Designed miniproteins, single chains, continued (4). Designs and how they scored, part 75

Each design is a single chain, and the fold is of that chain. pLDDT is the mean over its residues in the fold that is shown.

## One batch from the design tools (miniprotein)

Design m14757
Fold by ESMFold2-Fast:
Structure m14757 (fold): chain A 95 residues (1-95)
Amino acid sequence: PAVEETLRLLEKALEALKKGDLDKAKEYVERAKSTVVGIISGLRLRGEPSDAPRLATLEQVRKELDKALEAIKKGDADKAIKYLQKAIDLLRKLL
C-alpha cells in the first residue's frame, strides 16, 4: 500500500498546483517524498538483488520529486506539474 499512498499524495499535490496553492502542493510532495525514502530504506535493508529494478525506479521517483520541490520553491507551477507527472508515471509501473 505504500506506492498507492504515494500516488494519492502526488495526485493531491497536482490538484493543489492547479489551484495555485503552492504551500499545500509543497506539503503533499514532501509527504510523498518521505514515503518514497521509507520504501527505498526498507528495500535496501532487505538487500534482495531482485529488488534492484524497483529500487532504481524509486530513486528516479525521488529525483523527480526533488525537481518538483525546487520548481515549487521558484513559483513555477507548470514545471512542478511536469515533474510530478513523471513521478506518477514511474510509480504506476511499480503497481
Scores: mean pLDDT 88

Design m14759
Fold by ESMFold2-Fast:
Structure m14759 (fold): chain A 71 residues (1-71)
Amino acid sequence: SELEEEIKKIEKKIEEIEKEIEKLKEEIRKAEEEGDEEKAKELRLELEILEGIKALLEGMKAFLEKVLEKK
């Protein structure tokens, strides 16, 4: 099923973004420990954007899974 393949692609993208989020959280922690508040602030904005993209992808996956249930 083409839909099953698309769902798998979205899952892979979510996994990639989750890894980026984990790395970014670690970079934020290090910037905060180093007292680099400007860098920490910029990284927190990037984190918010990535979390937003993840939420959109999760929503898309849920929609496609619901469409697959109707087939």
Scores: mean pLDDT 86

Design m14760
Fold by ESMFold2-Fast:
Structure m14760 (fold): chain A 61 residues (1-61)
Amino acid sequence: MKEEIEELLERAREYEARARELRAEAAAQDPPDPELLLEAEILEGVAALLRGVAALLERKS
């Protein structure tokens, strides 16, 4: 249980870090790269879902 929660949070952090990097890369361009922004939004959504699942599992522990 705790290990599963930690794995979900670790993966969420990885996606959040990647999304942050993509947003920074997009912002360095003028105009910003819409494909990089879209990729970042997708990864942010996945990270939010993983955090939500982890929170539900923590409440069951």
Scores: mean pLDDT 82

Design m14761
Fold by ESMFold2-Fast:
Structure m14761 (fold): chain A 69 residues (1-69)
Amino acid sequence: EEALEAIARAADRMAPNATVEALQHLGRAYEAAREGDYETAIEHVRKAAELSGDLPAGEEAIAALEKQK
């Protein structure tokens, strides 16, 4: 699924410099998206991007999630 792939790509991009808290949010986003809860997934991706400082990676994942809603 495009949304799940986008979250995984964002996680790969953020992981080298991400805090444990940011990675935890990405994990929760992936789980929420897998269950079809795209609004919750978007919120967790946003928080992960803010914590990691990689806003472009977060924006790509959010756009994919918005398209799946």
Scores: mean pLDDT 77

Design m14762
Fold by ESMFold2-Fast:
Structure m14762 (fold): chain A 52 residues (1-52)
Amino acid sequence: MFTGEEVAQAIANNDRTPELLSLGKDRIVELLKEAGLSEEAAQQLVDRYLAR
């Protein structure tokens, strides 16, 4: 299972695992907020990550 820190690290490394992508945008945003990101920053980061 992914922690917020693991999700943040995976996105920073541009890791595109099927397991991470299957969480969906809303869940990834929640995990990034758990890691200390604001909701706006988390949404922007996820949008850039998922747009590839």
Scores: mean pLDDT 75

Design m14763
Fold by ESMFold2-Fast:
Structure m14763 (fold): chain A 73 residues (1-73)
Amino acid sequence: MEEKIRELIEAVRNKDYAKAEELLKSMDRSQLYEAVKAIIEEFGIDGAIELFNHLKDLELRKRVAQIIIELSS
């Protein structure tokens, strides 16, 4: 899990959103929550929103949006 989160942070830092999306799609619900939380801790809410805007998969977008809302309230 920690290795996937580190790889996700590197992908987002490098603006490799295609790789970031592949990593997120490989995650279950609890892993996705921890991943989005880590992105917010590293890049802030704005960084999480930028990632969200580059996601192509509709199901993943819905899940990520819900987690961002939960973590920003």
Scores: mean pLDDT 85

Design m14764
Fold by ESMFold2-Fast:
Structure m14764 (fold): chain A 70 residues (1-70)
Amino acid sequence: GNAEAVELLEKAGVLLVLGREEEALRLIQDAMKLATGEARRLIEEAAEALRNGDEERALQLIKEASHLLS
């Protein structure tokens, strides 16, 4: 549900700050499976940003998706 997706995104943000990019990407992908609509789109963009090495953009998109799901 939305609460579970938010928890996964919050954990992913912490992992990104710690430089644990592969673990963060897994949690972002798991959150994407739980979200729909605009929130899912933002999470998908966060995963793509992280795959492209844009950690700052990934963090911003995670924050926006988490806010939308709250």
Scores: mean pLDDT 86

Design m14765
Fold by ESMFold2-Fast:
Structure m14765 (fold): chain A 62 residues (1-62)
Amino acid sequence: LEEEAKKLYEELKKKMEEAMSKSNEVGQRIGERELEEVERTFEELLKKGEYEKAVEYLKSHL
């Protein structure tokens, strides 16, 4: 589950970064903030050992 959660996070991060690269400056800044929030939530769940919730959270954003 931990490895699955990390793999899903990298996949989501890559997808979000690709979407930001195709956006204008405003869209890129919004995307950067959204990615930071996703990263914070993911790190909190990993720190708590809630890998199943991390996987579900990431899948809901894919």
Scores: mean pLDDT 78

Design m14766
Fold by ESMFold2-Fast:
Structure m14766 (fold): chain A 95 residues (1-95)
Amino acid sequence: SMIDISSLSIESQSTYNVMRSGIDSGTRSPSDMRDSSFNSMIDTTISSLRTLSRRGIPISEIRSIADTIRNMIQQHFPDRYDSFNQRIDRIMRDI
């Protein structure tokens, strides 16, 4: 089930919207996305999740954002999903 992003804090919504914009741009042409561009997007995503944690945003909200991003990556970049999911799981254990 999709999580209602509008129920999250303003900080979480802002972070999600920035991340979603980057992913949406890439997912319009998934086959044309270079590894460097994908990795840059993932690094930005990881940094954003860490920033939310440092700002004291509840882990439940951070998890909701992470799960929404996971669903987008699984849908549009299935060949890269396992690697992405492993990186996100590691970050979610560390915060």
Scores: mean pLDDT 73

Design m14767
Fold by ESMFold2-Fast:
Structure m14767 (fold): chain A 66 residues (1-66)
Amino acid sequence: SPQEIGDILASGDIEKLKELLKDEDVTVRMAAVYQLGKHEEGKPLLEEAKTDPDPAVRKVAENALK
């Protein structure tokens, strides 16, 4: 549900955020990438997000790695 997605995004739970990178909604994947970028454990997953089919998701990942 949208509420569960919002709770995961706020949680800092790396494994749950990783699952959101597979979400059908581009906005959800962008938000998950942004949150993963705030955690050292999330940084390796940003390299995978740079291969996302949507350029907006890729841009968030590139910015989070700088």
Scores: mean pLDDT 82

Design m14768
Fold by ESMFold2-Fast:
Structure m14768 (fold): chain A 71 residues (1-71)
Amino acid sequence: IEEEIKKLKEKIEKLKKEIEELEKEIEKLKEELKKNPDNKDLVLKLIATELRKIGLEFELELLEKKLEELE
Protein backbone atom coordinates (compact mmCIF):
# COMPACT_ATOMS: atom_id res chain seq x y z
CA ILE A 1 0.00 0.00 0.00
CA GLU A 2 2.75 2.50 0.92
CA GLU A 3 4.67 1.65 -2.28
CA GLU A 4 1.47 2.11 -4.32
CA ILE A 5 0.93 5.51 -2.67
CA LYS A 6 4.50 6.56 -3.52
CA LYS A 7 4.09 5.53 -7.17
CA LEU A 8 0.76 7.37 -7.43
CA LYS A 9 2.35 10.52 -5.96
CA GLU A 10 5.15 10.27 -8.55
CA LYS A 11 2.64 9.89 -11.41
CA ILE A 12 0.57 12.79 -10.06
CA GLU A 13 3.69 15.00 -9.87
CA LYS A 14 4.68 14.15 -13.45
CA LEU A 15 1.16 14.91 -14.71
CA LYS A 16 1.16 18.25 -12.87
CA LYS A 17 4.45 19.19 -14.56
CA GLU A 18 3.13 18.20 -18.00
CA ILE A 19 -0.05 20.22 -17.39
CA GLU A 20 2.11 23.23 -16.39
CA GLU A 21 4.08 22.89 -19.65
CA LEU A 22 0.82 22.79 -21.64
CA GLU A 23 -0.42 25.89 -19.75
CA LYS A 24 2.74 27.73 -20.83
CA GLU A 25 2.22 26.64 -24.46
CA ILE A 26 -1.42 27.77 -24.31
CA GLU A 27 -0.36 31.22 -23.05
CA LYS A 28 2.24 31.52 -25.85
CA LEU A 29 -0.38 30.51 -28.44
CA LYS A 30 -2.88 33.03 -27.02
CA GLU A 31 -0.25 35.79 -27.27
CA GLU A 32 0.55 34.81 -30.88
CA LEU A 33 -3.15 34.69 -31.71
CA LYS A 34 -3.68 38.21 -30.29
CA LYS A 35 -1.06 39.43 -32.80
CA ASN A 36 -2.42 37.25 -35.66
CA PRO A 37 -6.17 36.71 -34.99
CA ASP A 38 -6.82 35.45 -38.56
CA ASN A 39 -4.22 32.67 -38.34
CA LYS A 40 -6.31 29.48 -38.54
CA ASP A 41 -3.29 27.24 -37.86
CA LEU A 42 -2.74 28.98 -34.51
CA VAL A 43 -6.44 28.54 -33.65
CA LEU A 44 -6.27 24.80 -34.43
CA LYS A 45 -3.04 24.39 -32.47
CA LEU A 46 -4.56 26.23 -29.48
CA ILE A 47 -7.65 23.98 -29.58
CA ALA A 48 -5.50 20.83 -29.82
CA THR A 49 -3.32 21.96 -26.90
CA GLU A 50 -6.38 22.86 -24.77
CA LEU A 51 -7.89 19.41 -25.46
CA ARG A 52 -4.61 17.71 -24.50
CA LYS A 53 -4.57 19.67 -21.23
CA ILE A 54 -8.20 18.70 -20.48
CA GLY A 55 -7.31 15.03 -21.02
CA LEU A 56 -4.37 15.23 -18.61
CA GLU A 57 -6.49 17.10 -16.03
CA PHE A 58 -9.06 14.26 -16.14
CA GLU A 59 -6.27 11.70 -15.67
CA LEU A 60 -4.86 13.75 -12.77
CA GLU A 61 -8.29 13.93 -11.08
CA LEU A 62 -8.71 10.14 -11.34
CA LEU A 63 -5.26 9.50 -9.86
CA GLU A 64 -5.84 12.01 -7.03
CA LYS A 65 -9.15 10.30 -6.18
CA LYS A 66 -7.39 6.91 -6.15
CA LEU A 67 -4.70 8.35 -3.84
CA GLU A 68 -7.40 9.67 -1.45
CA GLU A 69 -9.02 6.19 -1.34
CA LEU A 70 -5.65 4.60 -0.43
CA GLU A 71 -4.82 7.21 2.24
Scores: mean pLDDT 83

Design m14769
Fold by ESMFold2-Fast:
Structure m14769 (fold): chain A 70 residues (1-70)
Amino acid sequence: MAAAALAALPAVREAAVRALRAMGLEEEVPRVEALLEAIEAALRAGDLAAALALARELDALLREAVERAT
């Protein structure tokens, strides 16, 4: 449900930023925030397919960033 996902986004953003900073990946924070904002825009537009694609891109970016850190 898009409304529930939108309500959860601030907590997800805060958790992601905190995790990246804890790993020393603060430079990735703007990219992660941009993807989260794009997901929010897609959800607000009702484009669930775009929101899902962006969420997968965010997951891939976070996985790659963590792997590059160690």
Scores: mean pLDDT 77

Design m14770
Fold by ESMFold2-Fast:
Structure m14770 (fold): chain A 62 residues (1-62)
Amino acid sequence: AANLNKVGAIVKADPSQASIKLNFDVTTFVKLIRYLSNNPEASNAEIAGHLFTPAEIEQLLA
C-alpha cells in the first residue's frame, strides 16, 4: 500500500520521470497522461496499480 502511494505521487508530480525509468514509448506516455487527465480524483494508489505491474513499481522506487 505505501509503495503504491509513493509511486502514484511520483507519477502525478512527474509523469516524465516514470516514462524515463520504465522506457515508455510515446504511445504509452500519452496513455499515462490521458489517464491522469481523465481521472483527476484517482488516488495515488489507484494510479500506480492501474498503470504499473509490481516489478515496474519496484523499478520506479529504485
Scores: mean pLDDT 74

Design m14771
Fold by ESMFold2-Fast:
Structure m14771 (fold): chain A 75 residues (1-75)
Amino acid sequence: SIQSIQDSLRDIGTTVMHIRPDVTQDVRNRWRNNDYDGFIDIIRRMRDDSTDPVIQQVLDTHYQRTQSLIQQMQN
């Protein structure tokens, strides 16, 4: 269901905000505006900016999962 997808996106957002608390307001603003493309872009930039290969892999996993969930919601 769309609600289940939105709950999964919220869980991913909570995880990325824990990794980088400075993005919290940007993530919340994207969610309030239903700007899912902007939310994906935040995760992508966090991944690309990461110098830690473990954190980069975690963020890449969340990036791919977020894209899949949004595609499911739009189809």
Scores: mean pLDDT 83

Design m14772
Fold by ESMFold2-Fast:
Structure m14772 (fold): chain A 61 residues (1-61)
Amino acid sequence: SAAEAAAARAAEIAAEAAATLSPEETRAVLAERVGPILGALKDAAAAQAATDAAFAAINAA
């Protein structure tokens, strides 16, 4: 689904940024690249799932 694709893409962008960039640069990349993905989702639950996936990718423990 579009929601699943958005969550996967948000997580991929977040993980790649966090692995290679400083925390400040990672925040800038999330705002620039993940923000538009969340804005394109029509379902609030889908947007929340994508947000959760991105932060889980950064903070996986």
Scores: mean pLDDT 74

Design m14773
Fold by ESMFold2-Fast:
Formats: sequence, C-alpha cells, structure tokens
Structure m14773 (fold): chain A 89 residues (1-89)
Amino acid sequence: SLEELRARMEEIIDEYYKKGIISENHKKRLERIADLLVEVKERLPEISDEEMVSTLRTIAILGLSVEGLIWLYELDGKTEVAEELRRLA
C-alpha cells in the first residue's frame, strides 16, 4: 500500500538521521521527496516499491533537491517519472 511505502521511507530517513548520514535540513527535504515519490507511485503503480525505496536512499546519500531527483530520473531514461515529478512539485 502507499501508506506502507511511506512508512518504509520514514524508517529509512530516521535511520540515516540517527547515523549522522543526513543533517536536519536534509531530513526535511527528504520528507518532501518521500511524499512526492509516493504520489508518483500512486500515478504510476507499475514502479516497484523497491525502486522507490532505492531512489530515496540514493537521494539521501547524494543530498539532492527535488530538481536533482528529476535530473536523476531523466538520466536513467525514466522520462515519464521525471514528468510526473515536475507536475507534482
């Protein structure tokens, strides 16, 4: 479910914050990114939960913004995902 996916993302954000991988400001940005990823999953249900979680982990480590996430999906050739993110952001 979307609620289960969002809960998994929250656990990852909290873990990375506790480990000092991300700052408090990066945690706030990741919360917004997690919300956007859940909305993308709702609109494009064929994208796996595993891919969404992997994307969040990558963004957390790289410290990317929403614009950086869109760029990352475009580089991966996932134009449909990038376009939905632009719409929702």
Scores: mean pLDDT 83

Design m14774
Fold by ESMFold2-Fast:
Structure m14774 (fold): chain A 89 residues (1-89)
Amino acid sequence: EAEELLKKGNDLLKQGKYEEAVKFYERAIELAPEDSPLRAEAYANLGIAYSKLGQPDKALEYANKALEIDPDNVLATFALIYAASLKAN
């Protein structure tokens, strides 16, 4: 179930297990409809996870994907700001 995979990803993100969280978010996205709120949340959290992994360019890509689904998504906006703040220079 997509919601269960998203929840597991969120639990792993809280534990600092960023690589494992990415895996669960990717699986949640595969099961979620393209324009679903669940897919937008998974993309936003992928943005946060990739920022934590020191990959700000990937983080920005996923934050932008979340905003393409939901332009008013507060989590996606936070992910975008956080990723941008990590990009040196």
Scores: mean pLDDT 81

Design m14775
Fold by ESMFold2-Fast:
Structure m14775 (fold): chain A 74 residues (1-74)
Amino acid sequence: MEEKKKAQGELFRRQLEALGLSQREAAERLGVSQSTVSAIERGEIFLPKEHALKLIDLEVEEHFIPALKRALGL
């Protein structure tokens, strides 16, 4: 469970880097706190599927990381 959270957090961090977003900017766009974004990146919590859908809306689909999409069950 923890290992899976860590893997998802790492993929989420890479997605934000690909989009050129800081944790603060990601938090604003997803409608969550910066602490929540930081916790997801650290693998402390899972990224909810509802927020995963917002990640698709933040970028052109071609930039979405297939590994992250798969990890989120999308």
Scores: mean pLDDT 66

Design m14776
Fold by ESMFold2-Fast:
Formats: C-alpha cells, structure tokens, sequence
Structure m14776 (fold): chain A 67 residues (1-67)
C-alpha cells in the first residue's frame, strides 16, 4: 500500500500527539529532524512505523540531561 508524504506527516503528528508530554519535551530540533528524515526515507507505513519505534526506544533510553 502506497503512503503519500501528506499521509505520513499526518501519522507523525498523530503519533507525536499520542506521546506523553514528558516524551514530547525530550524531543529537540535534532530529534525532530531525524524523525522527518525517517518519514521521508520510509517508502511505506510498515517501514515508517518500525523506524519510528526504534528511534523512540533509543531516545527514551538516552534522554537529554537538564543541565
């Protein structure tokens, strides 16, 4: 099943909106750029979901320090 950039972007927004506020606060500009790259590189929903999940798992394991 083909998935357009618009549909991918909508899914990304929905997934980010579903994340706890704490996880969303962990996302910085570099993290958002990486997510956008994953979205652009993924040709279909399955690859996008897999890479997105892997990215979140790594991000949650190594969050940025406050200072």
Amino acid sequence: MKLSLQEKFELLVEKLGSLPLEERRTLDLADLQELFRILLESPNLEEFERKFREFLARLMADPPAAD
Scores: mean pLDDT 69

Design m14777
Fold by ESMFold2-Fast:
Structure m14777 (fold): chain A 74 residues (1-74)
Amino acid sequence: SHLEEAEEYVKKAEEALAAGDGAKAVEYGKKAVEHGLAAMDEGDVTGGTGLALRGIGVQVEAYLKGLAKAEELG
């Protein structure tokens, strides 16, 4: 499901961020947002919103740590 995919991508994004891989943290964070928003559209508003926000949070943290550029975030 989109909810399960969003959860997997949040985990991958957090692991990439912990490893200092800003490019992968942003890539997986964007996918977490995409699948989280899709889960919201399919009726899982609470779960989808939470995972999309976590995907955004990982991307912002990568930017603040100097691991990503602002224009790369999504």
Scores: mean pLDDT 88

Design m14778
Fold by ESMFold2-Fast:
Structure m14778 (fold): chain A 60 residues (1-60)
Amino acid sequence: AMADAYAAAGAEQGRKIGEEDAVKQGLSPEEIKKLRDEYAKRGAAVGANAPAGLEWARAQ
């Protein structure tokens, strides 16, 4: 389904944002992975709703 593709794209975007944010904070590699996972999870949920996903991406 198209929603699955948008969810995957949202997860990738969230993962990148989470990793970059954690690195900027000087977190350990272990904490970077945790933050990346959390952001990926949120990004996937937003991406599954394509219209809301676009608005979320612009807000970043």
Scores: mean pLDDT 72

Design m14779
Fold by ESMFold2-Fast:
Structure m14779 (fold): chain A 61 residues (1-61)
Amino acid sequence: SDEELLLEALREIARRIGAGDFEGARRVLEEASRVLSPESAEQLRRAYRVMVRHAEAKRAA
C-alpha cells in the first residue's frame, strides 16, 4: 500500500542519514516520490527536510 511504501522509505532514509549517507538518502527520496501518491510524497519530503536539519544540527553541536 501507499502507507507501507511511505513507512519503508522513511525508515531507509533515516538509516542512511544516520550513517552519514546523505546522497543515498536523497536518492531514496527521489525514487520513492516517483511511485508514492502526491500526498504521501509531500509527507516524505517534509519528513526528509526535518531529518536532514536535525542531523546537521547534531553534527554542528
Scores: mean pLDDT 84

Design m14780
Fold by ESMFold2-Fast:
Structure m14780 (fold): chain A 83 residues (1-83)
Amino acid sequence: MREEIERLLEEAEELLKKALEALKKGDYDKAIELADEAIRAAEEAARKAREAGDEESALEAELLEGLAGIVRGLALLLKKKSE
């Protein structure tokens, strides 16, 4: 379980990084897609961490989920602004 949680956290971080890169390039659809994938990976990591009693990893996953949600929301807002 620990290795699975670590891999999911790493996956969420990489997806969030890619979402931010897409956002910076003005590729809002790609940013939304990658942010959604990051949210899913973070949610799975949080679930597994809670089941394992790993409160630190659960908190890290919840933080990544929140950050990905912010990136997603910003991409949606900027997409509407760009028309």
Scores: mean pLDDT 86

Design m14782
Fold by ESMFold2-Fast:
Structure m14782 (fold): chain A 81 residues (1-81)
Amino acid sequence: SMREEAERYLEKAREALRAGDLEEAARYAQKAAELDPDNPEVLNLAFAILAEGVAQGKAELGAELALSVLRAAAEAEARRA
């Protein structure tokens, strides 16, 4: 199902965040957002990407990547309306 596929991408995004790889985390989180935009874990990951970016001294990159995840969710939701 799309929900199970989204869950696999969410897990990959969490693994990338644990490794400190912001771009990889955002890439997987975007895929999850496209499949399941209403999943609250998508919002949690967007915030976690921003927080990790701040922690690495890359606040602007973290913000842009977090926004890319949120934008993917918003666009997926708009397509369903």
Scores: mean pLDDT 87

Design m14783
Fold by ESMFold2-Fast:
Structure m14783 (fold): chain A 69 residues (1-69)
Amino acid sequence: KVDEYMKKGIEAYKNGDYEKAAEYFRQAAEVALKNKDYETSAIAYRFAAELTGDKELEEKAKEYMLKSK
């Protein structure tokens, strides 16, 4: 499930649809959180933050990266 959202995010990114890619990465991050997979959640939030410049997502990525350790 997380893998499917990550795959869709990457495909949207390759197609130049950065807003759609960011949304799929947000979905992947949320699904990873439900599974308590903080590492994958942090990675997905980081990709979404880089595509959107959203500081809230950047803060989420940092928070969950620390929890993954």
Scores: mean pLDDT 82

Design m14784
Fold by ESMFold2-Fast:
Structure m14784 (fold): chain A 53 residues (1-53)
Amino acid sequence: SELEKIDEEFKKKVKEIKERYDKGELSVVEYTAEMLKLIGDHFEKVLQLRKKE
């Protein structure tokens, strides 16, 4: 379903951000900011899907 696709993309992006942090490419502040943005983007996609119903 579309919701499952949105959830899988979210998990993939979480993994990508975590890997960048683990490599030292992101500071704690940058990691937190990227995660908050990703959570917001995920929430928006879920709301748009639910609004379409």
Scores: mean pLDDT 80

Design m14785
Fold by ESMFold2-Fast:
Structure m14785 (fold): chain A 72 residues (1-72)
Amino acid sequence: SLSERLSERLRRMIEEIEEVERLLKEGKLSPEEAKEAAERAIKLAEQAEAAGADPKLAEEVKEKAKRLKELA
C-alpha cells in the first residue's frame, strides 16, 4: 500500500539522517549541508505523515532531524 511504501521511505530517511550526523561529526560534511539535509527531512516527514505514513516513524524522523540541526 501507499502507507507501507511511505513508512519504508521514512525508515530509509532515519538511516540517512544518522549517516549525515556521522559525516558531520567526522568533518566530512559541512554544518550548512547537514542543516539543509535536516530541513528537507522534516518537510518530507510531514508530507509523508499527511499522506498516511506511520506517525511514529514520521515523528522519529523529525526528532532526529531537529537534533541534527542543533548539532550543525
Scores: mean pLDDT 86

Design m14786
Fold by ESMFold2-Fast:
Structure m14786 (fold): chain A 68 residues (1-68)
Amino acid sequence: GVKEALEEIAEELRKDPRIEVELIGDEKLVIKTTLSVEKQIGLALRLIGDYPEFEVSVKGNTITVSAK
């Protein structure tokens, strides 16, 4: 389900110590990074490519992944 997919994304992202991930409810990930803005955009683009079923948005140091 959506929750299981988001939990799998969270576990992969947590392998990088510069990335903190929080699952909000069962439908939204909040990703906080210490990456540069360019690397944050790169991560967001990879997430869009790998998980087209989810909406990905970037604001400052935060990336949000949510069900469409």
Scores: mean pLDDT 81

Design m14787
Fold by ESMFold2-Fast:
Structure m14787 (fold): chain A 60 residues (1-60)
Amino acid sequence: SADEELTPEQKIEELAKMLGVEVETVRKLLEMSREEQEEWAKKKGLPDVFVDYLLELKEE
């Protein structure tokens, strides 16, 4: 289980800090469709791996 060290909420908070966005923005991204997440990531200049990471967080 990937959440043994960090809770899903802590992972979201860390991701928000890394991206320089609000925690609420990351939470909203997790509620978006895969297509919307990919579009947002491309607009922000983030790699496709970012979307894969969001999907992993959502599965938890």
Scores: mean pLDDT 74

Design m14788
Fold by ESMFold2-Fast:
Structure m14788 (fold): chain A 65 residues (1-65)
Amino acid sequence: MKLFEQGLEALRQGKYEEAIELFDKAIEEDPSLSAQALAYRALALGRLGKTDEAEELGKKASALA
């Protein structure tokens, strides 16, 4: 539980790489958190790729459909 909370705090502080590591550790310690931790891990990855670039990639993916 504390690892998951630390991951959320790292996300809030813009420490996205640290947040990803903390969420991975949270899943190892408590598999019941896996769904939540994976969701926030994905959010942290999106933030690392910068919001503007992530949005642009999303638009390009949609345009190919």
Scores: mean pLDDT 70

Design m14790
Fold by ESMFold2-Fast:
Structure m14790 (fold): chain A 75 residues (1-75)
Amino acid sequence: SVEEQLKNAVTEEDAEAAVDDIIAHSDNTPLSVAGFLLLSMIGDKELRKKYLERIAKESKDPDVRKMAENLLEKV
């Protein structure tokens, strides 16, 4: 299915890189939004939750933390 192909297109390594980018560049809103969009393409709910929890804990920008917290409520 298209959904299974999308899951295969976003690897765990790609997801980890996106999380690292969001945390490292939390003052860069366009880059953070792009990272969150990539994470939203991850079909694995548990993996997505894990990465959102990491961003909420480790990001220094309160707006980025709030976005991660809001997304966690919708997982």
Scores: mean pLDDT 69

Design m14791
Fold by ESMFold2-Fast:
Structure m14791 (fold): chain A 94 residues (1-94)
Amino acid sequence: MKPSLALRRFAETGDPRYAKEAAEAVKQGLVIDELPGLRALVLAEPDNAEYWLRLGDVYEQLGKKDEAIKWYQKALELDPNNEEAKKRLEYLLS
């Protein structure tokens, strides 16, 4: 599948079948919106703590504190030494 088509379909449907190709499109600089691109990245590479950290940052910016906490906790589960995720969680849990 063409990466740009997969990214569009993933943004429209949220279907995990398109997540891997959509993630490749995001990595190649083909982005529609920050949130759909990051969701594609975390679904394609769920063991990559950096993508979960960035997803938490976006939810924090949107004022969705509970979701941000959940995604920062996931980043720390994958990388316990991630100082940025630790600082973000400490701030949000205060």
Scores: mean pLDDT 72

Design m14792
Fold by ESMFold2-Fast:
Structure m14792 (fold): chain A 78 residues (1-78)
Amino acid sequence: MTEEQLQAAARLIGEALRLAKEGGDLEEARRLVEEAKTLLPESAQPYAERAGEALYEGDVERAERLAKEALWIAASQL
């Protein structure tokens, strides 16, 4: 994973969480998290996947926690 890929994943996840918190398009928010997952290392991907599932179910708090965990795992490998 590159630093550029981590920054791209963080931007996608940030936008997804923003959309969810503002009562926006949850389908788009989930799509953004799925796109971010492809940029993350294998160790972080399960957390991003669960974050996407939580967003689809409307559990924004769980999604935010899981997404932050995914980004932390990814950052720790740089």
Scores: mean pLDDT 82

Design m14793
Fold by ESMFold2-Fast:
Structure m14793 (fold): chain A 88 residues (1-88)
Amino acid sequence: SNEDLLRAIGLIIRAIGLKFDIERLLKENPSISEEVKEEVKEKIKEAEEKIKKALEALKKGDYEEAIKYAEEAVKLLEEAKELAEKAA
């Protein structure tokens, strides 16, 4: 449905925005430990793979699969942001 398409796109945009926010937090807070930076980086990498899968699902017209992967990406990035914020 058009509603599912718009939801998938909105979640992908949110995920991309969260990634930029996290990258800014890491840049502005060089005192964050290397251990935390590595954990955050790993979650970003996992989220990027989920975003890639969401985009592939969108190309196939599988909007439910696209929403699922995009939601998984947002969750990973929200966890990464919380880790970065607590360590800053």
Scores: mean pLDDT 89

Design m14794
Fold by ESMFold2-Fast:
Structure m14794 (fold): chain A 64 residues (1-64)
Amino acid sequence: KEINSVDELVEFLNNSPSGILNIAESQEQVDNSKTPKDTVIYNGSVDDIIEAMKKSKASGYTYI
């Protein structure tokens, strides 16, 4: 799923079974990589990701 806001990122993190956010910058990265099914497409700043993690119960994030 493509995510364009911090609030959507928080919602995704709170519903992630792993508690870890897997981030791709484009759909092509998701399609061509061995990525987890719980991968989001997000092309915003690292600051937005940190903000979302502070607002959610997530334990970490990983770029793909």
Scores: mean pLDDT 68

